# Designed miniproteins, single chains: the designs that were tried, part 101

Each design is a single chain, and the fold is of that chain. pLDDT is the mean over its residues in the fold that is shown.

## One batch from the design tools (miniprotein)

Design m3495
Fold by ESMFold2-Fast:
Structure m3495 (fold): chain A 74 residues (1-74)
Amino acid sequence: KFDDEDIDVRFEALKEAIEKNDLSKLPEIERAFDLLVERGTPEQLLELARYFLKSNHPLAVPRAMLALAAAMDK
């Protein structure tokens, strides 16, 4: 799931975890997010920012800002 080699699979897993506000997987969420910032598409990063802003995730605002900045750099 979060350790999958396919970046699209990691993206979908991260979106699902954010939508469910599942904080039990926080370390895996952080690792998947960092990989997506480096290797994801601008569209994936913008979609993640939207999910973070709608969630009660403890890193929602800082991660949304990082995703937006990474998308703008691409």
Scores: mean pLDDT 69

Design m3496
Fold by ESMFold2-Fast:
Structure m3496 (fold): chain A 85 residues (1-85)
Amino acid sequence: MTMTLTVTVGSSSKSITFDSDKGAKLTFSAKAGDTITATVTGPKSGSITVTAEEGTYTAAVSPDDKKLTITNSLTKKVLASVDLT
C-alpha cells in the first residue's frame, strides 16, 4: 500500500510517496523559529509539529512499526516521534 510523507518548514513543503513496508526519509533545512510539520497519510497516519532551531533535520518513517520521527541532524537530538495508527 502507498503512504505519503510530507514535511512543511516555514513556507516550503517536500513530499515523498513510498510503499508502507519500506519506510521513507526526508532531509531538510530550517531557520530558527520555523515550524516544522511532518505528516504521514495513507493506510496509517500521524503528524508531528515542532519549532526549529537553525539546522538540518531528518523526518523518517520506520518500515517495521510505522513510526514517524523528527531528528536534528546537527545535534543528533530526537525532537519528537509518534506511532502511526
Scores: mean pLDDT 78

Design m3497
Fold by ESMFold2-Fast:
Structure m3497 (fold): chain A 61 residues (1-61)
Amino acid sequence: MDPEELVKRAREAIAAGDREAALQIYRELMDNAVKAIKNGDNEKALELSRTIAEVRAAIDA
């Protein structure tokens, strides 16, 4: 899934009051980041880490 789409979906879930859906998207991003690191895809891992930070900020806001 596109990281931009995941961020958008997370923000929409928060706006709807569905924190569990937002947390599920956050977990999916974290899982993908771990897989990228294990596969040696440092560029993808960095991109996903930035997206994770954005989603975390939205959840914590």
Scores: mean pLDDT 74

Design m3498
Fold by ESMFold2-Fast:
Structure m3498 (fold): chain A 83 residues (1-83)
Amino acid sequence: DLKEKLEKELEEKKKKIEEERKLVEGINEGMEAMVEAVDRIARRNTPPDPAAQAALAAESARLRAILERARRRMERELKEKEK
């Protein structure tokens, strides 16, 4: 019956969207962890000079801002797919 077929298609589409959301979430978590790891390694190798530490903090903040913009863009695209 057409009704049962439509219900199955809707359920499959919902599962695919949920899988895409989990993938995007995992990618975002991985990117955040990578930024933190790079920042930690850089701080270990950066001189204890306040100016050098401030410059590192500024670059870390810039990278996090780029990742936040990318995350918002991906979330927006996922919301559009839900229409």
Scores: mean pLDDT 74

Design m3499
Fold by ESMFold2-Fast:
Structure m3499 (fold): chain A 102 residues (1-102)
Amino acid sequence: SENLEELVERLKEIIREAVEAGRPAHIVIRARDVVTREDVEENVEESREATENATGPSEITVRSDARVLSPEQQAMLLEIARAMAEAYGDEEALRGLALGEA
């Protein structure tokens, strides 16, 4: 999905901007079966606001009304987790995501 690809790139930009500003990144992802333009804007705005108000370590929060995420959503989450781990050198971001899906 074009919207899913745009969401991933914009969330990665939030992570990059947070690192450059010397602050933690708090990424919030609302997983839905179909990602709309409105979903992209909502996820980006919520993640940006959470990052600006961050008081703890970097984290990824996944909120889903579905029991199982689609393969595309799982790939997106893994890409964001890798970007977070690469930016902060913290492989625990990948572990946190995996535990959140359990």
Scores: mean pLDDT 71

Design m3500
Fold by ESMFold2-Fast:
Structure m3500 (fold): chain A 78 residues (1-78)
Amino acid sequence: TAEEAGRAIAEGMREGDPYLAAQRSAEKAGVTLDQGGAALGHAARFAGPDRVMAGTDEGIEQARKGAEEGLRAAGGKP
């Protein structure tokens, strides 16, 4: 689900591995890895790339929300 994908991105960002976050996000949402990468990109646009890259708590929370919206927009399950 998109919510599970958002949590997976938050976990990967806390671990300092945004690529692993994109992969886990794709698996949880049942979408392609490219769509998972698009969700991470959407999260960066929502939170701001500096916040996503810095891994701040505020940035991670905004990235989680942006990832859910991005996955739904990218054709994840409704």
Scores: mean pLDDT 59

Design m3501
Fold by ESMFold2-Fast:
Structure m3501 (fold): chain A 78 residues (1-78)
Amino acid sequence: MSEVERLVKEFEERLKKLVEDMIKRGVKGYIIKARLIAEVTEFELRARKTLSPEDVERLNERVSEILKEKFKEIDKIE
């Protein structure tokens, strides 16, 4: 039911902290975006090893939405 949602929520909170910390330290937006893409890729690969294909699909869709939203935030601040 909500195992995917719980994992996504934990990941979203981790990305939020990472973005906030990097922005506060004056890291350039393109570097932050590159780090986020790497984090998303690792998270998806790990999920693929433990979750069903259907759950991986849902997780990937949610994570892609989060990534897009974070990119918009970075573009506004940086």
Scores: mean pLDDT 81

Design m3502
Fold by ESMFold2-Fast:
Structure m3502 (fold): chain A 89 residues (1-89)
Amino acid sequence: MDGPSESEGEVLSDTEFVLRFVTAGPLTLTVRNDGPEPVTVTVTIDGKTSTATVPPGGSVSFDVPAGARVEVTVRGGLDGVVLEIRPAP
């Protein structure tokens, strides 16, 4: 699909959130949507990308290994979106 290529990795609006971090130990990343609109969550863990749609009142969890490089992108209605990071048991 050929379209104009725009190379921008900046957050330009309240509808897109990007978080990057590296873990010291294993953890669980949970994205909860308490807002009225669905959000799309894209998580890249050590180069493996997963995408999920979180409906209003829904949540999704990702298992993150120790030492992993993590990038989380959340798009859509960010009103009421909660990110929770907990150490894995």
Scores: mean pLDDT 73

Design m3503
Fold by ESMFold2-Fast:
Structure m3503 (fold): chain A 98 residues (1-98)
Amino acid sequence: MLEELLELAERTAREFLELYREDRERAEELAERLGEEYENTEDEEERLRLTARLFGAQAGGEAARLGLSAEEAAERARLLLRLHLDPALAEQLQAAAA
């Protein structure tokens, strides 16, 4: 499950990076639709998949704005999802930064 969700986030980040570069309005519309689906889902597995796609969309959009590569967008999405699913990793990274 985790590897499947990470792959979904990475794929979504690459897709949204290209969408934001080609048609920002459409990319924003699709990201908003993902948020609506997340709020309306009752299924925990669907919610996890939507979470992965939302972090992918966020990473793709930020990468487009910052001029990052598709690989950097994918890595960013992967990191965001990992930190969300494992709060202990977020605490460890915060401690290392201090």
Scores: mean pLDDT 82

Design m3504
Fold by ESMFold2-Fast:
Structure m3504 (fold): chain A 68 residues (1-68)
Amino acid sequence: DEEKIKLLMEFFRLDREQAEKLLKIEDPEEAARLARELLPSNVSGAGVLVALGKVSQEEARELERKLR
């Protein structure tokens, strides 16, 4: 989805290839781990998944707890 790729590139400073890889991951936990690896330490990987509509805010909270 071009709109979601654009959002990732503009707000989270990912390149197109990184944004596409993140969107292609089906497992929310794996997607959150990749987002943490690609994003600056001050950006929540789970928060990015909420912005993409892949998880709810409640699911993101559990992912943050599980990964930290």
Scores: mean pLDDT 74

Design m3505
Fold by ESMFold2-Fast:
Structure m3505 (fold): chain A 91 residues (1-91)
Amino acid sequence: RKEELAKRIIQSLEDAYREAEKAGHTEIAELLRKAIEVVKKLYEQGKLDEARDIAMTANVAVTAALAGREDTARFYMEELKKLIEKAEKDL
């Protein structure tokens, strides 16, 4: 169901935020806070595919950062920022 999917997406982002914050990845954590707000608005508009895309990109960035893959993390942080900016423009 759409409600269950939205809750899972938001929970995934909140989990990623906590992991990034605990590991000291402040820049990623701030992007994740913004992503959570945008995903909630996308859910309200029924744009679940865009919300999922943001969540997937965020999880890749966090996983790369936690693994010490700085170049990969930076690339996906930039992609995440673009997705957030695009979604905000369309909201």
Scores: mean pLDDT 81

Design m3506
Fold by ESMFold2-Fast:
Structure m3506 (fold): chain A 65 residues (1-65)
Amino acid sequence: DKVEYIKLILKELISNKYKLNKEQLQAILDELLELGVITEEEKNYILNVIKDSQEKLEEILKLLE
């Protein structure tokens, strides 16, 4: 499942504290948007939260469940 694969990649990037490149993050979120998994509002929320703190990144992981 392409959706589950993309979610797994995003979870690994967040959980392992990899340095997220804005282009890579945009590409992942654009794919999720195209697949109808997230809305444009949710995409913007994720992009904003990732810049703040680790606890907020954990909230995103729960959203992707």
Scores: mean pLDDT 67

Design m3507
Fold by ESMFold2-Fast:
Formats: C-alpha cells, structure tokens, sequence
Structure m3507 (fold): chain A 76 residues (1-76)
C-alpha cells in the first residue's frame, strides 16, 4: 500500500544520491538533485526518523531552495 510506495521512493532516492556522489554535485542536473532529496525524505519517513514528517518536509524544502539559490547565484 502507501507504505510500500514510500519505501520504493526512498530506494530510488538512495540510488540517485549514489549517482550524485559518483559524478559530483556540479555534474548532475538540478532535477536529479531535487529528486534525490525527495527520495531521501521518503526513506527517512519509512525507516522511522527522530524527525517528524513536518521537520523532514522543512529540510526537503530548505535543500530545494538552496539548489535554486545556487543555480541563480553560483559561488565563484
């Protein structure tokens, strides 16, 4: 059911995170970074985190916002 969908999304996030680690953050598309962050949130929800769903959502949003900010104003 929904729990299995969350688990699957989490597993997808881990695979994307491994790809990002292998290629480096600068060498992957923004969409891949965002998808990895979303998947990692689902992994933590499924496995039981010390963080609530609301806290995990806030962390996800903050990381996506950081990616957007980096794309608009990349560091030198």
Amino acid sequence: AMEEEIKKKGEEGIKLAEEIEKKGLANVKKETKIKAIEGLKYKLLYEGSELSEEELEAIKEANIEAIERFEKNPPP
Scores: mean pLDDT 68

Design m3508
Fold by ESMFold2-Fast:
Structure m3508 (fold): chain A 67 residues (1-67)
Amino acid sequence: SKKADAEAIAKAAKEQAERMGGETLEVEVSDDSVTLKVGPGLGGQHAETIALMKGREKGIEVTVETV
């Protein structure tokens, strides 16, 4: 389902932020969209990249907010 895809994208983004920058990423998940709240660090940048890529692949809208 789209919600399962959105949750998988959110999980991948959080794991990427932790792995690449040691950052805890704030993410909001809807039925067909994911919103990432990213800081200026490398973890947030890597999480943004993977989320946008997977979002395009799965047809899930990804919104990025800078915090």
Scores: mean pLDDT 81

Design m3509
Fold by ESMFold2-Fast:
Structure m3509 (fold): chain A 66 residues (1-66)
Amino acid sequence: TITIDLSGLSVEEAKEKLQEALDSGKEVFIGSLSPEIIKKLSLETLKKVFSKDLSTEEIEQILEEL
């Protein structure tokens, strides 16, 4: 399991960290994310990372509300 803290990172840095974690093949847990970072990440990336914590519908709802 890889724990990622994305707080304080730029959107591009957050994307890079998420991609690195996904490429590792390990289970990924995100400890902190600002709403601004969430809505600027690609939906496909969010679905892959949050599939265990959030449903696709919940992710889409968050993106619509923020």
Scores: mean pLDDT 61

Design m3510
Fold by ESMFold2-Fast:
Structure m3510 (fold): chain A 64 residues (1-64)
Amino acid sequence: MLVLDPRDSPVEQIRKVVLEMMRLAEEGVPPEDIRRFAEETGRQFPPDLRETLLRAVDGVLDSL
């Protein structure tokens, strides 16, 4: 499971989520489960950054 370091920059935290989503896709995890993972991990973010993360997540899933 991905645990975010709150000392990482917001950009680095988002990058780690995106990389984990790509890894799950390579392992054959369904897009719905990848979305759920991203939403659950996004709860570790401040509310303002969650919106930015969700937009990035939609872009990644649309590319799969």
Scores: mean pLDDT 76

Design m3511
Fold by ESMFold2-Fast:
Structure m3511 (fold): chain A 112 residues (1-112)
Amino acid sequence: MRESAVLYTAAGILVAAAQFEASRGDPRAPDILREAQELMARAAELAIREGASPEELRRMLRGLGRVADTALAMGVAPPQALVDAVRALAERLEELGDERGAREARELAERL
């Protein structure tokens, strides 16, 4: 398993933990969600460096979009690292000829 996949899975677990803690009224939930967003951003950057396929990069993009939407719904602004990772995915997908993926990434970055 690639290191990017391990980090992506770990970030997903933190998102679930943040949602659970928020349901209990735990004031730490926003901090856990910030950590999850930063970890997901690192996973995406690592996937680009590992030479991930367009399909794998689109999976990372969907993960970043989902965690950002969850954070915004909880009043947590996405960290700059997440915005930067989405922009990096847009550039990489464009380089790989995935114009649809690149456009979706640019649209996500604009609404963050």
Scores: mean pLDDT 83

Design m3512
Fold by ESMFold2-Fast:
Structure m3512 (fold): chain A 109 residues (1-109)
Amino acid sequence: SRRQQLLERMLQTLDELRKEIEAELAEIEAKLRALGLSPEEQAFLKELVDKARELGRELRLEENVDWTREQLESQPLSPDLKQALFQYTTAVAQLAAIEEMRRRLEAEG
């Protein structure tokens, strides 16, 4: 049916977006490894990632951007590290949102 064709195309589009974001995430992870995070910076990244996954699952991507930006402004980190952490957490939130959208669409089939 036309409905089934649209659902299949939507799922394919989400899979393609997931793969693109996973590739971007891998590049950002390589940059973070090269920067060599301290234990304190690793703990901070974990907190940002945990929140990004939470907000991403709830499709609250704008709130994740705003909250992450505020957290990064409060820290005495280099501009390059702040940019990498922002890009990483944004990608994590987007992946969580894609997973939630896939789950909802799969419930339709």
Scores: mean pLDDT 88

Design m3513
Fold by ESMFold2-Fast:
Structure m3513 (fold): chain A 69 residues (1-69)
Amino acid sequence: TNAQKYYDLAKQKNQLAAQYLSQGDYDKAIQYANEGKKYAQQAQKLGDPNAQEALSQSNLILRHAQQKQ
């Protein structure tokens, strides 16, 4: 479904954000985490039951990346 597609995109962007965070590229980590957050919000609007988990992951990555700048 479209909800699942947005959830999958959110997970992909969050994974990419986490990878950049581990590499010390905080600007890219923030960029991709924000993209993941937007996709997770779309998945949530379309009724994906896992969207809140993806959204929480995006927010966690954002907090860590912003703290390390």
Scores: mean pLDDT 88

Design m3514
Fold by ESMFold2-Fast:
Structure m3514 (fold): chain A 86 residues (1-86)
Amino acid sequence: MTLEEIKKRIDELIEFLKNDPSIDPEVQEKLLQRLEEAKKAKSFEEIYEILTKDPEFYEVGGAIYAYLKGEITKEELKDFLKRKYG
């Protein structure tokens, strides 16, 4: 997977999260901010660091990164977010 492919998946995830009102709005806003920041990254390592930089969101950042790498499905990520922040 290329950096361009990951950034495309970030765009798709941003659109998905904006259209899911079941996630806590404060958590949703913070996640959207991190995803927008990650789109400016120059490497896979930088994307991971951006997504995992907040200790309170470390686990969700890791789950998002796993989704972006194709290691988990969108549904698995959604279930994780609902269990953690629903």
Scores: mean pLDDT 78

Design m3515
Fold by ESMFold2-Fast:
Structure m3515 (fold): chain A 69 residues (1-69)
Amino acid sequence: SEKIDELKRLLAKGRLTPEERQRLMEIAKSLNNPELIKLVEEYIKAEEAGDRVKASELRQKILDLLNKL
């Protein structure tokens, strides 16, 4: 899936710009998975807070979920 590949690329970048964070959320919402949307929202909040440990943990949870889709 092109959308899943784009989401994975954004997660791999880290330190996302506001525009990249908006794009990440748009992709998550387009996949219509409530657990994914929640994890991406939490990831964006961790990114905005500069919490690298929490962002890394959430990234791994998102990647695990995407592998099951």
Scores: mean pLDDT 86

Design m3516
Fold by ESMFold2-Fast:
Parts: structure tokens; sequence; C-alpha cells
Structure m3516 (fold): chain A 111 residues (1-111)
């Protein structure tokens, strides 16, 4: 399923296997092109691969901030993707917790 492919992609990303993560995110999108989490994670990974963590943080946080009012659920997906990349690149970081909290608050607002 798309969710299973997405989970495998996240596991590969956490293991530092960026190429494998990309393949699984593409598989998830092919199985369900409307899967917003898969699309966000794929976009996040591509930015990270080309520009590093700093470029990813600027791009993802800027996009999330713009979406907070019009689409809080998608904004939360962007903050969660950013938190995951920070965790993968830097390990346990207060910044990871801060972005996850922003995502949680936005999902609560969307529900």
Amino acid sequence: SADEALQKGVEALKAGNLEEARKYFIEAIKLDSSNTRANVLFTALIIYEHGGLQAAEIALSTTAKRLEKENPEVAADYYEALALLIEVAEGDSPRTAEYRKKAEELRKKAA
C-alpha cells in the first residue's frame, strides 16, 4: 500500500539511505498520487539532497508558514518532514521537538 511504501521510505531515511528513501516515496506517490505526506516527504528529501539541511529548513518552514491558515493539515506535514530531516542530520535536537509541536497544534486546529 501507499502507507507501507511511505513507512519504508521513512525507515530508510532514518537509516541514512537517501537513495532507498527516494525510491519508496516515489512508490508511495505512484500508488496514491493524492498522498500529501508522501509528496511532502519526497519534496523535502529532494531539497535536502541538493541543498542540505539549511536549504531544506528555509524552504520547508517558509512553505509551512504560508499554509498554516489555508491548509493547516498540509502545513503540519511540512513541519513533520522538517523535524524528521533535522533528527536524521543532527540527532536529538530541541528544534525537532519545536517543529513537531507546531505540527501537533496545526493538526488539532484542522480536526
Scores: mean pLDDT 86

Design m3517
Fold by ESMFold2-Fast:
Order: C-alpha cells, then sequence, then structure tokens
Structure m3517 (fold): chain A 96 residues (1-96)
C-alpha cells in the first residue's frame, strides 16, 4: 500500500547514513522508514530528515535500539522537533 513511499524513505536514510558515515542496520533502516511514512501518511523529505537527525543524536549518545525507537515514536506522536543532542537528552529525562 505505502510500499513506494517507504522505499523513498529507505533511499533517503541510506544516502544520509553514507554521508554521515553512520552504520545503519537493515532492520533499523526498514523500521525507521515504515515508522516515518506511517506517522506522516506518506513520504516527506524534511520530516524524514528530522527522524534521521533524532536517530543520529540518540545513537551518538549510546542509546540502545529500543530506547532510540522510543524517543523517535514519542517525538512523532507529540509532534516535537528535536534539533540537538542536548534536546534528545532532555527528552530522555521525561521518558525515564
Amino acid sequence: EMSAEVEKAVNYFQKKAKEENLTLKEEDLRDLSELVVISYQGYDEEKTKHVFNIYKYAKNLGLNRNKIFEVIRYSLENEIILKTEEEVQELLKKLN
């Protein structure tokens, strides 16, 4: 159904991961792509970029997969834009 939109997100994340020299496992790539497309009801480059930035910041902070996805889901559900690693840390204090 949204398979074409998900593939657009996959292509974006793969490109950005290569540019940022970030290791993105296939499982994370697929799950992130599905999550962003479902949450926004289609592919949007700026919103996909936002999700990639949260993933990058959370990974830089040493968060495990479950916590990274918890932060991303919370951000998407509450329409919160996280622009810095510090803002991700502040959100983590609320999630506990």
Scores: mean pLDDT 83

Design m3518
Fold by ESMFold2-Fast:
Structure m3518 (fold): chain A 100 residues (1-100)
Amino acid sequence: MATKQEMIDTMLANLDTWKATLATDPEAVARLDALAARVRSTENASMEELLATLKEVEIELARMLQSLGLLSEDEVAALEALSMEQFRERLERQLKSLKA
């Protein structure tokens, strides 16, 4: 099972990857920095509060990517439809794939 720190680090790494991809877009970079700050603010949060914040951050990221034509409306809707348990399982699978 992933630790809170591993979940935070995974989300921050994902945001850093998108920041590198969108480096020429100062508005996108600023939005990604704001999302990273929100993730970092969960350092002392409960697991439930962390997961809620990570889901909100990932939905905001997905909506930003959709507005840039990098993600479909269906992919955003699928993410929004995930339960907290399904979101946690998805995040743990992402962490495992990065460690493999």
Scores: mean pLDDT 80

Design m3519
Fold by ESMFold2-Fast:
Structure m3519 (fold): chain A 65 residues (1-65)
Amino acid sequence: SDLDEAMALITYAVGKIAGDIKSMEEKDGVITITVSGSEESKKRAEEMAKLIEKLTGKKVEVKVE
């Protein structure tokens, strides 16, 4: 789908900027970003989540391990 291409590009970009991102997945119109258990990693992921929401029009949630 068009979203698969967008997700691949976003995953690449996020991986270059925030090395603390462990995974990203999309399910039922929601994108979940999983990060390491640090507060700094969570804040970086939340900033990236806002950008991804703007690009995809989907809800983005951050999960901390």
Scores: mean pLDDT 69

Design m3520
Fold by ESMFold2-Fast:
Structure m3520 (fold): chain A 68 residues (1-68)
Amino acid sequence: KQKEIEELWKKLKELADQLGDAVDNEDWASAAEIGQQITETAQQLAKLMDMSVTETLAKIHGTDIPRA
């Protein structure tokens, strides 16, 4: 369980970096595809951690998300 969480967390960070690159290059097709992969991976991680997708993403980017 913990190893899977770590692998998904690392994958999310890699996808976030790729999304940033795609946006900077105005490659909207790649950005959309990466965004979908981030959402799917975040959902899997959220289920394993018993957290919301928003909360999981906030942790990765260090963004403090207020109450939903």
Scores: mean pLDDT 70

Design m3521
Fold by ESMFold2-Fast:
Structure m3521 (fold): chain A 72 residues (1-72)
Amino acid sequence: FKEAAELLREGLEKHKDEFSEEEAEVIRKLAEALEEGDKEKAEEILKEYILSRGEASEEEARELARRFVEFL
């Protein structure tokens, strides 16, 4: 859990020029939720991000977010 948060922060630092400020903020919030062990908050952050891209339904976004957090 904390290791996943560290990997996200390292990825953000390594590739900072490849992310928009909004995308970087989403990654920071996700890392913070994972570090706190708040799975529900992490799932909600991911779901909202997936929905914001307009490529998935709310049900699909929720399932994808849940699966991602489950493996962390």
Scores: mean pLDDT 73

Design m3522
Fold by ESMFold2-Fast:
Structure m3522 (fold): chain A 66 residues (1-66)
Amino acid sequence: MDELQQRADEVARQLGLSPGAAQKLRTTAELIAQGASQEEIAKALGLPSAEAAQPLVDYVRKLLGL
């Protein structure tokens, strides 16, 4: 959803995230909005497993109020 991507960009700016961290936040938010699994999110971010994506997914959900 464009709105979620826009919110992710705003949050990344407010937190002073690096371009790489901001990109991960955007990608994770977009995949969550699409109903993607943790395995799909891990694959998109180059993480070794779905469990490796869990902390990031939880963090992004809290930041974006999802």
Scores: mean pLDDT 75

Design m3523
Fold by ESMFold2-Fast:
Structure m3523 (fold): chain A 68 residues (1-68)
Amino acid sequence: MKEEVLRVAGRVQAYLADPERAKEAEELSKTKSPEEVLEWILRGAVEAGAISEEEARALLEWHREHVL
């Protein structure tokens, strides 16, 4: 489970390698909580086909359990 979450996180990082996406995430971080920014990033990554909805859900649950 943990290793699978890290692999999904790697694909999300690849999605954020686009400078415009990274800039939008940075701007959101000024007014939104880290969890809200993560949810926005994961939604965009699913819509772009970088990750599945199941993988996005697993990564968000991992963040809630291990970072908060």
Scores: mean pLDDT 75

Design m3524
Fold by ESMFold2-Fast:
Structure m3524 (fold): chain A 63 residues (1-63)
Amino acid sequence: SLEKETLLALGVMAGALAEKYSKDPEKARELRDEFIERAQTSDVEGAEELLKEFIKKLDELEK
């Protein structure tokens, strides 16, 4: 669905920005890859929750 493709695209973009600016670019890449793998097999609501979790983990990585 377009909604799921959009959520995946947002995650990819957030991951790329996090890798560029992160204190731990390797961990940022791992979190992005985990999000993509899990989101691809989820429904739209599951993918949305996974994106929220991914963004939260990226934020925690910078603390």
Scores: mean pLDDT 82

Design m3525
Fold by ESMFold2-Fast:
Structure m3525 (fold): chain A 69 residues (1-69)
Amino acid sequence: MQDFRHVAELVLRGVTRGSDEDLARMVAAVQSMSPESRALLAQGVEAARQGDLARAQELLDRAAELHAS
C-alpha cells in the first residue's frame, strides 16, 4: 500500500505537474486500493517509468475518477 502511494505521489509530483487537487485524488485512490484503481495506477506508473508521461497522466486520472465514483 505505502509503496504504491509513494510511487504515485512521486509520479504526480515529479512527472505530472498537476494541481494539489489532482494529487489528493490520486493519493485517495491509492489509499483505498480498489482493484480497478490499483490496476490503472500500476499501468500509469509503468507508463511514466517508460517516459510516456501523457499516457501516465491519463491512466492516473482515470484511477482517481473510478475511486471518486
Scores: mean pLDDT 62

Design m3526
Fold by ESMFold2-Fast:
Structure m3526 (fold): chain A 117 residues (1-117)
Amino acid sequence: MSIIQKQLERVGKKILETLDKLEEAVKNGDRETAEKYFAELERQLANFYLLVRFAIEEKDVETLNMALKLLEEIKERLQRVYEIAEKYDPDFAERVKRLLELVQEEIERIKKIIDSL
């Protein structure tokens, strides 16, 4: 296991933990806490994408497949947050939807890169 793969798995786990906290905050109508975890999620995703870029440069297909699996899981969890937010906070739901679109774009990008390696 490469150091990048280990870091990517660690960041991915932290993203999933942040998504759990975000889901709870949205469900409870705690907008202030939801805003904090949303900001943390954006920062964590930026770090995740940076690690993916290093894996691409190294042509590390194993790490890219790990990243893809984690992003699919993140997408499923983020879709759940969107569905909850849509019912309770439509303004916040729009921001979650934008983040979902970015995650989907990264998934498609990684798939194309793997297919070209």
Scores: mean pLDDT 88

Design m3527
Fold by ESMFold2-Fast:
Structure m3527 (fold): chain A 62 residues (1-62)
Amino acid sequence: SAAEELARVRRRLAEALAAARESPTVAKVGIHEAEKLLAQETDPEIRALLREAIAELRALLE
């Protein structure tokens, strides 16, 4: 369901962001994973969450 997909994406993004704050390698992997998810996602709410997460992960690498 859409609600289940949203919950799964939110959990994965939260875990990736938490780990990325401690490791640039995790941030790079997180960007790659989020971009792969974004390429396959059609739900506008999930796409917005993925774009926000990618931007935050990229900011951690500057």
Scores: mean pLDDT 81

Design m3528
Fold by ESMFold2-Fast:
Structure m3528 (fold): chain A 105 residues (1-105)
Amino acid sequence: SMSEALLAAAEELRRAAEEATRLMREGHASGDRDLMAEGLSRLAVTAEAVLERVPGLSPEAREALREALRHFGAAAADPAAAEEHIAAGMEHTERAVALLREQAA
């Protein structure tokens, strides 16, 4: 059902965000920029898949996902502003998870 698809998408995004946070923290602690980039890339791929694949997304959820992707793209393009864009992208991802759960209820 649509509700099951929305809840599954919310859980995929939540897990991807947790994994990205873990990889970024490990990369920061070890000075491994590639590990940090891998975490961000995996989360961006998951957000794109949800935006493209999940039918019936609310306009607000779609907007939050697009804003997250815009910030993740900006982080990759501008290393000097990467921390601010990653933080903003993560906030939009958390908002998307909440909106998907709200829509499924």
Scores: mean pLDDT 85

Design m3529
Fold by ESMFold2-Fast:
Structure m3529 (fold): chain A 118 residues (1-118)
Amino acid sequence: SKESEELVKEIEERLEELKKEGILSDEDIKYIKEKAEEVKSKIKNEEDALKALLEAQIELGLGLIALGVGMYELAVKHYLDAIALYLAVAPFLPDRVEEIRKEFEETVENLKEAKSRL
């Protein structure tokens, strides 16, 4: 859908903004994009896409737990994985665009917090 394509562009533009802000390195961007392409290659149907969305939500949750206990490097790793998974599933789940956008932005804000502690 148009909304899914707009969400993909929004995520890609947000990653470039985070790079300009010094929040994401070139290595972080490369990791996110390579992981997203790997995940996308495994999506054959809607069930695969929903499983990958669940994995994104689990990674966000693990990042929040790590952040809450002061494990900032571990939190960053989980947030990078969550971002890659949200980017990968965005084209496949047009009925979940609002959910994906909200959770992606939550991941970004918590990534900024974790990175500020390193």
Scores: mean pLDDT 92

